# Ledger of designs, part 18: designed miniproteins, single chains, continued (5)

Each design is a single chain, and the fold is of that chain. pLDDT is the mean over its residues in the fold that is shown.

## One batch from the design tools (miniprotein)

Design m16631
Fold by ESMFold2-Fast:
Structure m16631 (fold): chain A 88 residues (1-88)
Amino acid sequence: MKIELRELISRDVKDIPEGEVVIPEDATVADLVALATQYAVEKNLIERAKDDPELRKRYETVRKKIEEAMDALNARLKRVGLFEESFL
């Protein structure tokens, strides 16, 4: 029912996690980069699954969860001031 961030970052193609994404308090810019990398992988899987609408729908669900996790982590890192020197 809960999806750990690591389950999105390094999942096997056959493992489609379900539930709400949990972002750990110690998540960093490296985790954000890893999510962005996995987002690109999921996009490629969706393109390859174009002839299987159910599988494509499942991969789209994972892609959306990664996007939501990236947005939440990016917002958290921005609020903590990690990007303050690059904001101007």
Scores: mean pLDDT 70

Design m16632
Fold by ESMFold2-Fast:
Structure m16632 (fold): chain A 94 residues (1-94)
Amino acid sequence: SNREKARELLEKADEMAESGKASIEEIIKLLEEAAVKASELSENEQKGAADALARIAEKAAEVHPEGKEEFEKIAEAAKSLEGLKKLAEEVRKK
């Protein structure tokens, strides 16, 4: 289920963002994968996932200042459903 995959990725990203143990690259990849899975949810479920993604990315920017620019971009994108879709499309092109 995309809902379960999105939740798992977001939970893992939240843990890694808060702990400071993970590399910035690993946290970014988890957030990007979570954005892709979140974009595949129903519109009603996308809002909750997008809100979580934005919160986690904002936390990552505070804990990992070297990655601040990338995390703030992810957080800003996740504040709207259009931004979430655009972020997911950019990730899929990689």
Scores: mean pLDDT 83

Design m16633
Fold by ESMFold2-Fast:
Structure m16633 (fold): chain A 70 residues (1-70)
Amino acid sequence: SPLDELSRLTRRAKELVKNGGPKEEIIRLLEEAMRVADQIPDPTVRAAAKRDLEEALKLVEEGKYDEFLG
């Protein structure tokens, strides 16, 4: 399902941050997650997922990795 794929992609992005992986790969995973979020059938769940991903992308772009990890 789109929700399962989104969870997998965001989990991989967080693993890369924890392991000091390259920023470009972290961003690519979050951009892929954003594309997957567009496939979520429920409009309320889709909007919430996209908002959370936009916030995550901003944090990664700004190098705020501790805030991204929670």
Scores: mean pLDDT 88

Design m16634
Fold by ESMFold2-Fast:
Structure m16634 (fold): chain A 58 residues (1-58)
Amino acid sequence: MKKARALFDQPKRSEKELELEKGEIVEILEEVDHVHVLARSEKTGEEGLVHKVYLEEL
C-alpha cells in the first residue's frame, strides 16, 4: 500500500477533488494521469483526485 503526505493544503474546488490539509496522510489508490492520483484520506476516509505536486511519497 503506497502512502503519501500532503505538503500543502488542497481546497476542494470540484466534486472530484479531495480536500487536504498540510501534513494529512493519504493512501494512493491509482495513478490517473501525469498530474493526478486518486487517493483516500486516512483522516476522513474520503476518496478523490490530488495533484501529484502536493504529495510527498512515504
Scores: mean pLDDT 80

Design m16635
Fold by ESMFold2-Fast:
Structure m16635 (fold): chain A 79 residues (1-79)
Amino acid sequence: SEREKNLNKTKALFLVGVAIVEASMGDMETARRMVERAAELLSKVIGKEKAEELLERMLEALERKDFEALRKAALEAAK
């Protein structure tokens, strides 16, 4: 269970990293999909309600191209 939670956290952080790269290259569609997938994985760790709040925050940061805010939100959720 703990190993599975840690794996989901690691995968989610990787996907957020991919989202930042894709958004930096102008592929906002792929970036949004990666962020959505990251939130889905984190829902298994932090629960659905907190993951939905996190998704909204991450998508807002992504649309603003505030990659620092996007990264910080994901890292805080993965603690």
Scores: mean pLDDT 88

Design m16636
Fold by ESMFold2-Fast:
Structure m16636 (fold): chain A 64 residues (1-64)
Amino acid sequence: MEEARKALQEAVGTLSKAAALGKDNEEVMKKLEELQKRLIAAAPEDVETFREVKEEAEKLLKEL
């Protein structure tokens, strides 16, 4: 539970940061929307999905 909560918080935080910095980049915003939908569809205990979303969002953040 604690691990899943931490992973989810990190994923959400990274997505928010990437969205704020990439708001003018249409391709980045489209990818962020897809990642956000993945988080919404994930089970509350799906640590693996939360970590994958964080990693993908971090990659997008580096492209900004």
Scores: mean pLDDT 79

Design m16637
Fold by ESMFold2-Fast:
Structure m16637 (fold): chain A 81 residues (1-81)
Amino acid sequence: AEEEKLRAELASLTDEEILKRINEYQKKFNEAVLKGDPEAVERAAREISLLYEKLGRPGLADVFYRLGRDAARGIEELKKK
């Protein structure tokens, strides 16, 4: 599965490389929100969540997972007239 592939890739990354990837995915998350793309928003937040989990910060991982779901739902509601 896609998530397992990402987890395997993360096993080879240093903490510094993980933090750099988090910053890039945060940019993608913001861009997806501005474009009104709920799938891209949820995906970016999930990637950030997995990166924080790898850093040993499960609390932040959970927060970003939930924020991504909520933001995606909000965008879907805004697309409804």
Scores: mean pLDDT 79

Design m16638
Fold by ESMFold2-Fast:
Structure m16638 (fold): chain A 66 residues (1-66)
Amino acid sequence: DKLRELVEEAYREALARLTDPELKEELRRAYEEALEMLESEDVAVQVGGVLLLIGTILEAELREAQ
């Protein structure tokens, strides 16, 4: 549950920083994918979900900064 809490908090904070609705939707899809990966019994898959969300957040923020 700790990884889920981390993912949820990161997602909420990123949404508060972004203004572009298209980037928010892209982030929402990554968040849903990350949550699905966190349900895996494989720790490597769970970690992959966290990294996917972090990478998507960074990419969205960089794209919005243009």
Scores: mean pLDDT 82

Design m16639
Fold by ESMFold2-Fast:
Formats: sequence, structure tokens, C-alpha cells
Structure m16639 (fold): chain A 63 residues (1-63)
Amino acid sequence: LSEERKRAWEALVEAARAAAVTPDPEKRARALALLGEAARLLMRQEDYERARELAEEARRAAL
């Protein structure tokens, strides 16, 4: 994988872990929405930088 793609996938995994363990359903819902958009970009092989930003925002939303 390219370095950009690798960083985006690593950010997605970290965000998914944070969403999975958050006890707050509102924070979980917000994090999952952002994760879904990041995953969509990664699956389409589009804008890895944007995907990474969305994944990092999802992780923060879960906290």
C-alpha cells in the first residue's frame, strides 16, 4: 500500500476501536457516521488525505 493509503487505513482502525468501546450512544452514532464516510473514500480509492482526516475526526467524536 502507498504510505498515504496506509496512514488512512491505520487512522480508520484506531477510530473503529474508539467507536467500539465508547459507552455513549450519541458519541458512537456520530463516530460511526464519520467512519462510514472515511471507509467509503478508502473503498473507492479516493482522497486518502480526506479519509484520514474523517477517521481522525471520528476517533475524537468517540471520545
Scores: mean pLDDT 82

Design m16640
Fold by ESMFold2-Fast:
Structure m16640 (fold): chain A 50 residues (1-50)
Amino acid sequence: DEERLERLRKLYEELTGEKVPEDATEEEIIERLEKEAGYSREEVYERIDS
């Protein structure tokens, strides 16, 4: 969970140039990535799992 959170935060920062709030949940970061980058949940996990 923590490892995935760190990967999600890094991915969001790389794609948007902004950091997520420090208390943002995994779910909130995924939702932001879906909205900002147009990724599905599955695509987000594929990205951070590579």
Scores: mean pLDDT 76

Design m16641
Fold by ESMFold2-Fast:
Structure m16641 (fold): chain A 67 residues (1-67)
Amino acid sequence: KEAESYLLKGRDALAQGKYDEAIKYFEKAIEIDPNNPEAYRGLAIAYEKKGDVEKAKEWREKAKQAS
């Protein structure tokens, strides 16, 4: 299973406004590659788009640590 495949699906879901679906794909990407900051950034964007400012901030900080 390629983390890149889940990252692409997450990005596509974000583009379509399917934020809950995007969150699930980025979570799967992290399960495969927990050191990839792109998945954490994707989660931050998805939560920001849903209006969850606290979750977005949390995932942005995790993205910095994964970088």
Scores: mean pLDDT 81

Design m16642
Fold by ESMFold2-Fast:
Structure m16642 (fold): chain A 79 residues (1-79)
Amino acid sequence: MEKLARRSASLAATALVAQGRHELAHETLRKAEERIKQGDYIGAIEIAKEALESLPESPEVKKALAEVEKLLEEAKKLA
């Protein structure tokens, strides 16, 4: 669970940085880490997904979003 949440946050942060959204990447990592500390791993993945959804549509953003959505489905199966 924690590994899936951390991977989701990392994927979102990487895509945000690639789009020049450095401050949003930092904020996304901070919020996800707070959720992980609370044991809310699904909430951490949702934060990553929401950050990616805030970006303009691009092939790179679509790929990152699809990977985060896959991690969310895996987390839901474990919960």
Scores: mean pLDDT 82

Design m16643
Fold by ESMFold2-Fast:
Structure m16643 (fold): chain A 60 residues (1-60)
Amino acid sequence: KKEEIIKKQLEEWRERWPEVEANRRAHASDVGLTPAQADARIARRRRLSEEVIEKVEKEL
């Protein structure tokens, strides 16, 4: 039962990620970031998130 809940959460997270990225790019200027700085932070965040997801999937 817990494995199914985790898998559903991971799938939902992956489906929502493009939307989160778009929001972060749109609001970059609000926090004083250049587009290049925003893209770099988004890329770093995506890498870290993918690493966590891969680790969780391996432990299932």
Scores: mean pLDDT 73

Design m16644
Fold by ESMFold2-Fast:
Structure m16644 (fold): chain A 72 residues (1-72)
Amino acid sequence: EVEAVRARGAAEMAATSTELDNLIEQKHREAEEARKRGDLQAAEQYENDMREAVKKAAERMRAVADLVAAAE
């Protein structure tokens, strides 16, 4: 039971990290393209999207860690 919960938690954290990395890479490309065309407002928006994604990923990972700890 506890081992299964840990395995599931680890998989969810790994998936969350992969999704975050992909999103950061996408938004970074979009921000660079916006900067190249002089659209600084769009570039700042993409950077803000990245900050929000990191925040949400951290919250997700904490929730998973709490569930694993509760199962122990």
Scores: mean pLDDT 81

Design m16645
Fold by ESMFold2-Fast:
Structure m16645 (fold): chain A 115 residues (1-115)
Amino acid sequence: MAEEKRAEAERLLAEGTAALQNGDYEKSVELFEKAAELARGVDPELAARAYMQMGVAYYKLGDYEKAIEAFEKAAEVGTPELARNAYRMAAIVAKDLGDEEKAKEFEEKSKALPG
C-alpha cells in the first residue's frame, strides 16, 4: 500500500543518510536509490529528497556525472524550493567537472524557478 511504501522509503532514506555520514558512500547510494524508487509513485517530495542525497553520495564518490543526473531527477519531482537547491548542487558539481557551460545552464535553471 502507499503508506507502507512511504514508511519503507523513509526508513531507507534514514539508513542511507547514516551510511553517508559514516563514509559508506556506495551503500548510501544503494539505499537512496531504493528509497527514491519506493517513494516515486506515492510521495514525489520524499523521492526528490532521496535523489538529492543520492547526488551528494555520488559527488563524495567522485562520480560527478551520476551526481548531476541524481540532482536533475530531484529537480524534476521536487518542489520549486528543492529544485532550486538541486540545480545549485548540479552547478557546483559541473564546475568541479570543468564544464562551465553546463554549470551556467544549471544556475540559470535555478534562478528561473518561482521563489
Scores: mean pLDDT 87

Design m16646
Fold by ESMFold2-Fast:
Structure m16646 (fold): chain A 79 residues (1-79)
Amino acid sequence: AALEAYRAAAAELAARLAAGAPEDEVLVEAARALAEALKALYGEEGLERLKEMIERMREEGLISEETAERMLKAVEEVR
């Protein structure tokens, strides 16, 4: 159920990236989809882990500050 929904969302997001969609938009939608799945499986602890991962991606320079803030907002909206 939740993992199947995430897998479907991930496949759609991968197709959008292949079609030339902006990476930052895809990352924000991916964070939302993953947050929904992690909330269903692990509750608030899953959301906290995802927030930690987004923070690490920002610290490592893998994503911009703006993208990280948008991803964190998406996770909080799922709560």
Scores: mean pLDDT 76

Design m16647
Fold by ESMFold2-Fast:
Structure m16647 (fold): chain A 93 residues (1-93)
Amino acid sequence: MEHIEKAKEHMLEAIKNGYTNISPGYGISTKEASEHVSLAVYHLQLALKDIGVTDAKEMYDLILKFLNLDTEESVEKFKEELLERHRKVEEER
C-alpha cells in the first residue's frame, strides 16, 4: 500500500503546484508540479505491479486516467479503486 499512498501524495502536491489537465493525458505544470507528477507516476507503476497489473495496455490506460485527475476528490477515489483491486488480488491468493 505504500506506493499507492505516495502516488496520491505526489499527485496532490502536483495539483497544488499548478498541474492541470487540458485534455486527456496532457497537463499544464510548473517545474515543481512536473517533478511531483514524475514521482507520482513512478509510485503508481510500482503500485500497479503490486496489485497484479501485468498487461502493458491496462497499465498505460490507468496511468493516463491518473494523469487526468485534477481534484483531491478524484485522486482519493482513484486510490480507493486501486485499494479495492489489491483486496481482490489478495483474496484470490
Scores: mean pLDDT 73

Design m16648
Fold by ESMFold2-Fast:
Structure m16648 (fold): chain A 69 residues (1-69)
Amino acid sequence: GSSALEKEKEELLKRLERMEKSAREHGILTPELEQLIKEARELIEKGELEKAKEVLDRLQRMGVRILTE
């Protein structure tokens, strides 16, 4: 349902925000990384969640990790 889509969208946006913050704090926010972050955000806003997840996985492969306890 629409509520499930909105919840997943919110969780992906939170994940992206944490990744961007981590990259910025560690000085690894390169133009390539910034472009991928922009693409992921646009895909999430468009509801293209599977494509957004693919971009988030690329960010993870580039060493951008969410560090949490």
Scores: mean pLDDT 75

Design m16649
Fold by ESMFold2-Fast:
Structure m16649 (fold): chain A 57 residues (1-57)
Amino acid sequence: SMAALEAKKKRVIENIEKAAKEYNLPKEVVDEAIELVKQGKFEEAEKLIVRAILEST
């Protein structure tokens, strides 16, 4: 359903924002990942955030 998809997007964005604070991720990468989530591109957003975390460690 559309309501379930919107709830999923909100949860994923919250998780991205938490990871951004924990790993001090670049704003540009975080903004790009959030835009991918808004487009429903969850796998692409996850790959981008995982790469950024690995580069920060």
Scores: mean pLDDT 86

Design m16650
Fold by ESMFold2-Fast:
Structure m16650 (fold): chain A 57 residues (1-57)
Amino acid sequence: MDRDLALARALVAAELARNSGASPEEMGRRAYQIGRAAGISEEEARRLAEEAKATAE
């Protein structure tokens, strides 16, 4: 998926996991994996993970 889709999926995953009781750390890990799988740079994938953690908190 492209960068925009990766961001959207990471945020959706964070929201769903927050509703299911997942920790912010787990959400960050998931978002990082989604970003890297989409071909996003390591730095941008880390930013995605931080955004997902913030959403989960």
Scores: mean pLDDT 70

Design m16651
Fold by ESMFold2-Fast:
Structure m16651 (fold): chain A 74 residues (1-74)
Amino acid sequence: MEISPEEVELSLLAMFLAIGELKLKRGKVTQEDVELLRRKARRARELAERTGDEEAAEVARRLEELARRGEESL
């Protein structure tokens, strides 16, 4: 099984999404977390544009929404 660099990147982005969702649910989101989520959302968007992967586009949308909700919780 050969895992592409793009699949590794998407897996890491999905992990940040899961951690961010858990932190938001627990009321533990910080300004640093919001800034990190915004950077990861941008990376997911760039990955989606480069690969045409609909899953990467969905991860980007969810990271963007998480960053927005995190910002509103501050």
Scores: mean pLDDT 85

Design m16652
Fold by ESMFold2-Fast:
Structure m16652 (fold): chain A 95 residues (1-95)
Amino acid sequence: MEAEEKAFEEEVKGRKDDSKEEMQKKAAKAIKYYDKDGDGTLEGEEQYKWALIIADFDGDGTIDDEEAEYLFSIFDVDGDGTIDEEDINYIKSLQ
């Protein structure tokens, strides 16, 4: 529901002063919400939506270069410069 989605977005919205652990917990909750297939994996649009809710610190609805770098610094677990399925599964495993 749109109203429930908005309330959930406020709850899991990332902030630049959040700790790495807090950001990862918010990301794990967002993954569960945006996983439309229930397969435990985010694909395409779902992956972008959770990235927006976690890393859109200025609330402009866009991930800028600084927000993208911050996202990669937290979630690029294997250091390959991408956030892939293994990185997402690792984040989910933190809970």
Scores: mean pLDDT 62

Design m16653
Fold by ESMFold2-Fast:
Structure m16653 (fold): chain A 61 residues (1-61)
Amino acid sequence: SEEEKKIKEQAKQDLEDVLKHIESYGKQQGLSEEEIEKLKEKAKEGIKAVEKSRLEEARKK
């Protein structure tokens, strides 16, 4: 549906923004590349979970 497309596009945009923020924040805080990558993986899982929840809610409309 159109709503599902918008949810997927929003999740993609949110992921790009969050990954950029984590990279910037991690470098500012002096985190290792390994620590930054772990934060990025957690962010990806979080965004995916939110996307799934929103898609399920949109399908109930």
Scores: mean pLDDT 82

Design m16654
Fold by ESMFold2-Fast:
Structure m16654 (fold): chain A 72 residues (1-72)
Amino acid sequence: DAERIRAATEEGVAELEKLKAASKNPEAREELDRMIEALRRLAEALLAGDEEAAREAYEELRRAAERYLEAE
């Protein structure tokens, strides 16, 4: 369901942007930006049915999330 993917992505991006606005740590903000970009790429890949691109975007999201947790 393309509509569900878009809605979930918008909600996820909004939450990450909220975390970024609340953070004063520049390293954490940088990783949050990477998470936002990876989440958008994941949604685009899922909407296109590109399983390989979706896997790559998911791995980028996971790595950025790990770095974000280490920075905070």
Scores: mean pLDDT 86

Design m16655
Fold by ESMFold2-Fast:
Structure m16655 (fold): chain A 77 residues (1-77)
Amino acid sequence: SKEQAEAFLQAGTIYEKLGNYLEAGQAYEEAGKIYEKLGDNEEAISAYLRAIIAYQKAGDAEEAAKAAEKAKKLEEK
């Protein structure tokens, strides 16, 4: 649901403030997946972009690349 996506965005923001960048990336990615299933492509792209930045700060280049691919596919629609 949209409420679940908003909860994951809030969780991601809290994790970022704590310096838990891996958990922040995971939370933003879950929000992106929910928005994508709802057809809210702009919100999904925004969430995936936040996940990319969080994963980069965590040093997880592979998860950052996966999130970038998801954002790119949505922008192509």
Scores: mean pLDDT 86

Design m16656
Fold by ESMFold2-Fast:
Structure m16656 (fold): chain A 84 residues (1-84)
Amino acid sequence: SELEKKLKEILELLEEADKLVQEAVAAEKAGDLETAIKKLEEAIKKVEEAIKLLEEINAPKELIEGLKKQIEALKKRIEKLKAK
């Protein structure tokens, strides 16, 4: 179904975002701040795409709000890295 296809896409986007955050942590530990920032920016885009799909399927507000807070946390992390 169209709903099942969207749910699969949402899960894949969120898994990709998590992997990108883990890669950003590894890059920061290695002193590669440019790569860390790039990976966090890519992760934000994946979460934003997932939120759009979740809104299209009328997912619970609590889930969408949780992901929006995750984006805010990632944006704050980017600003801290840029200040180094």
Scores: mean pLDDT 90

Design m16657
Fold by ESMFold2-Fast:
Structure m16657 (fold): chain A 91 residues (1-91)
Amino acid sequence: MEKKKQEEMRKLAIEAGSYAGLAHMAYSSGKLAYKDDEKLIKEMEELAKKASEYANKAVRLYEEGGKVEEVEELRKKAEELMKQAMELLKK
C-alpha cells in the first residue's frame, strides 16, 4: 500500500518479465541456429519456460501486495535462467 514499496515491487516485476523475454528470445534464436540439436533446443525451451513461470509469480506477488524481498528473489531466478539460456546460445 505504501507508494514507494509498490513502485519498487513494480520495477522488480518488470525486470523479471524482461529477463523471461530475453530467455525466450535466446530460445527462438537457438531454434534457428541449432535446428538439428534437439537436446540443446529442449534445454533452452525449459529455461525460457521456467523464467516465464518465475516472472508470472513475481507479477502475482506484486498484484497481491506480497513482500518486496520475495519479488526480488523471483527476479534473480528469472535473471539466472536467462543467463543460462544466453550461454547455451553462444555454443
Scores: mean pLDDT 84

Design m16658
Fold by ESMFold2-Fast:
Formats: structure tokens, C-alpha cells, sequence
Structure m16658 (fold): chain A 56 residues (1-56)
């Protein structure tokens, strides 16, 4: 749930033109763990082909 929420935020940021590195740094500064952030970014990248219908 929490990781899925972060994955949705990461996907939105990718669509806005941010790099995975920029997203990772921002989430880490927000107090999330390295493990949560890396898993969220991984899931966002996996969802890229499917999720565009929800957040263009």
C-alpha cells in the first residue's frame, strides 16, 4: 500500500519529466527509506506501459 502510493507518485514525476535519480533523491529527503524508494521507482517503471491511462 505505502510502496504502491510512492510508486504512483514516482510515475507522476516520470510523466512530468523528472529522472529516476531526481525522484529518488526527493523521496529520500522526504523521510522515506532507501528500500521503499527503490521499490517504488522499480514499480513505477514497470507500470509505465499500463499506467498512462490513469495519469496522462
Amino acid sequence: SKVDELANRALAALRAGLTPEQIREGLLKSGYSEEEVDEAIRRALERGPDAPLVFP
Scores: mean pLDDT 73

Design m16659
Fold by ESMFold2-Fast:
Structure m16659 (fold): chain A 62 residues (1-62)
Amino acid sequence: GPAEEQELLAELNRLAKELFAKLEELGKTDEAISLQKEVVRLVIEGRLEEAIRLVKEKLKEL
C-alpha cells in the first residue's frame, strides 16, 4: 500500500545517496550515470524492491 511504498522509497533514497556519494569519491561518473538511469527506470516501473536490491549489491562491490 502507499505506506509500504513510502518506506521503500525512503530506504532506496538513503541507499542511493550513499552509493552515489561513494561513486563520486571514486571518480566513477559514467557508472553513476548508468546506475541512476537504471534505478529511475525501475522506480517508474514500480519495481522498488529490485531498485533497492541493485543499489545494495553495487554498494557491496565498492
Scores: mean pLDDT 85

Design m16660
Fold by ESMFold2-Fast:
Structure m16660 (fold): chain A 80 residues (1-80)
Amino acid sequence: KPSKEEIERQAEAAMLIIAAAVILLAARPGSELPEEAREKARELAREAIRLAREAEEDPENAKELLERARELVREAEEAL
């Protein structure tokens, strides 16, 4: 079975992916948000999902990948 550390890493990655997916849904085409803000939020959220998924597969670099993904989620929320 996976270690507690592995479970925590997978849980953190999953939560960041969910947060980014919610941002993508809020910033979908046709929302009342300005196009520039929507486009920026979507770009940042997609990159956050990419890094979080990479962290799931790379335990050695997971800390840095998850920290960057968390930063991108914050930037995406800020862009909205």
Scores: mean pLDDT 82

Design m16662
Fold by ESMFold2-Fast:
Structure m16662 (fold): chain A 108 residues (1-108)
Amino acid sequence: GRKEVEELIRRARELVRNARNGEQVREAIRLAEEAALKAIKIGDVESALEAIDVIVEAADKAFELGDLESVRLAKEAAMRILKEAEDKEVILRAIGAVLHAIGLELDL
């Protein structure tokens, strides 16, 4: 339900803020992807958008750490979310996340 999605987003965002290595960033990406997919399934557009924003934040953190693997995982997570998205705002936000991660990957 919505509270489970909100808790996944909260935990993912905390992991991004405190991440010191790629493993922690990848865990944040996995939690944010799970949150986005669950939010889409229950029609929670607001939470889906927030979860996608956490994936972008995780990609930025991976870039700061020089972790190409985690940048690629963020791109793949955003692509999986895009595949399941039906709401126009969620689709556009997921496209933005994919393009952002591609830009970071090219700069590494």
Scores: mean pLDDT 91

Design m16663
Fold by ESMFold2-Fast:
Structure m16663 (fold): chain A 58 residues (1-58)
Amino acid sequence: LEERLQRLREELERLEKELEELEKEAEKNPDDKETLNKLIATKIRIIGLKYEIEELEK
């Protein structure tokens, strides 16, 4: 259980770091549709991962 939670939290940290980098890229070049699409996809994945972590913490 604890190892599974650690794995998910590590993945969350990785995705959050990716999100920060994508947000900086989107601010620097707001016309880059590829960056915007990646930003949206990463946000969706973070939401799903946070939900999974919360369910396991119950």
Scores: mean pLDDT 80

Design m16664
Fold by ESMFold2-Fast:
Structure m16664 (fold): chain A 83 residues (1-83)
Amino acid sequence: GEIEKIEKEIKELEERLEKTEKELEELEKELEELRKKPITTREEAVALVAASLRLIGARTEIELLKKKIEKLKKKLEELKKKA
């Protein structure tokens, strides 16, 4: 059924959201550790930039996942009202 299909998709997206939120927490911790030390080498500067870009990517992914989950939950509620 349509309801079961949407419930499965929501569950898969919620699992992906949880994983991405955990990755974001780990990236924020990594970035904080990198920022505690003075940047004296090219390698340290590259690592900071790379971590910052990954952080932005993870935040964007979380926002998109949350929006998609909200849309699917709204559709699920509408389908349950129709039944």
Scores: mean pLDDT 82

Design m16665
Fold by ESMFold2-Fast:
Structure m16665 (fold): chain A 65 residues (1-65)
Amino acid sequence: SPEEVLEKFKEDGEKAVEYVKTKKPELKEEFKKQLKGISEKLKKEFPELAEEIEKLEKELLKELE
């Protein structure tokens, strides 16, 4: 379901943020680019979730700073 897509995006994103913050801060810029690309693709595929996906993307980016 679309809700499961959103949940997976959040879970995968949070794990990646933790990894970058704790072990590989050098990958921060690359991760930001990939997160933006994934978010953009998901918003195109699931426009009904666009607002929630964008909110999660912003939250994940904020956690990296």
Scores: mean pLDDT 82

Design m16666
Fold by ESMFold2-Fast:
Structure m16666 (fold): chain A 75 residues (1-75)
Amino acid sequence: MSLELINRAIGLALRAIGLEIDAERLGDEEARELAREALRLAMEALKEENEEEAKKLLEEAERKLEEAERRLREA
């Protein structure tokens, strides 16, 4: 996997961890689950040897993070 994809996965994982902490503090179980799913997807991307499949996992992680961020802003 390229260094660029690794850096992207790490960045998404860190965002997911932060959002999970924020969601837990605010008591938003749905946002917390979205953040946890995003973290799982980012970690799976790091294990994925195929770059196209890794990109798909990272795109799904980004979508889950966007949903969690939007939910926490609108709560």
Scores: mean pLDDT 83

Design m16667
Fold by ESMFold2-Fast:
Structure m16667 (fold): chain A 60 residues (1-60)
Amino acid sequence: SLLEKAKEAAKKGDVETAKEYLLKYAETLDEELSAIVKDNVERAKTAEEILKIVKGLEEF
């Protein structure tokens, strides 16, 4: 899944690749949730912040 790919990239410290997978995942969501996720991904600067976004999405 795109979330799994984002998680693995973030675990390896590849923040940019993790962001690319999360942005692709956001395209599969409804318009409102997609916009929120994209904003959070754009603002994330570290692998830890990306992993927090992934965890939040996995809990739904």
Scores: mean pLDDT 83

Design m16668
Fold by ESMFold2-Fast:
Structure m16668 (fold): chain A 66 residues (1-66)
Amino acid sequence: SAREEAVALVERMATVLGVNGMAPERVEAIRAELLAHIDANPDTSGGELAALAGRLAAGAALAAPR
């Protein structure tokens, strides 16, 4: 289903962020926000989710540069 595909994409993005050294608490916060976005916007595209994840990851990196 579209929801299952969207959730799988979120899980893969969270895994990539963790592997790239993002703190686990930040990864979980980003995952939670992306899942909330899916619940609020059930017709969201993978491109929209990827763009949102990119913005959230960039914000986290700027707040805690390491």
Scores: mean pLDDT 78

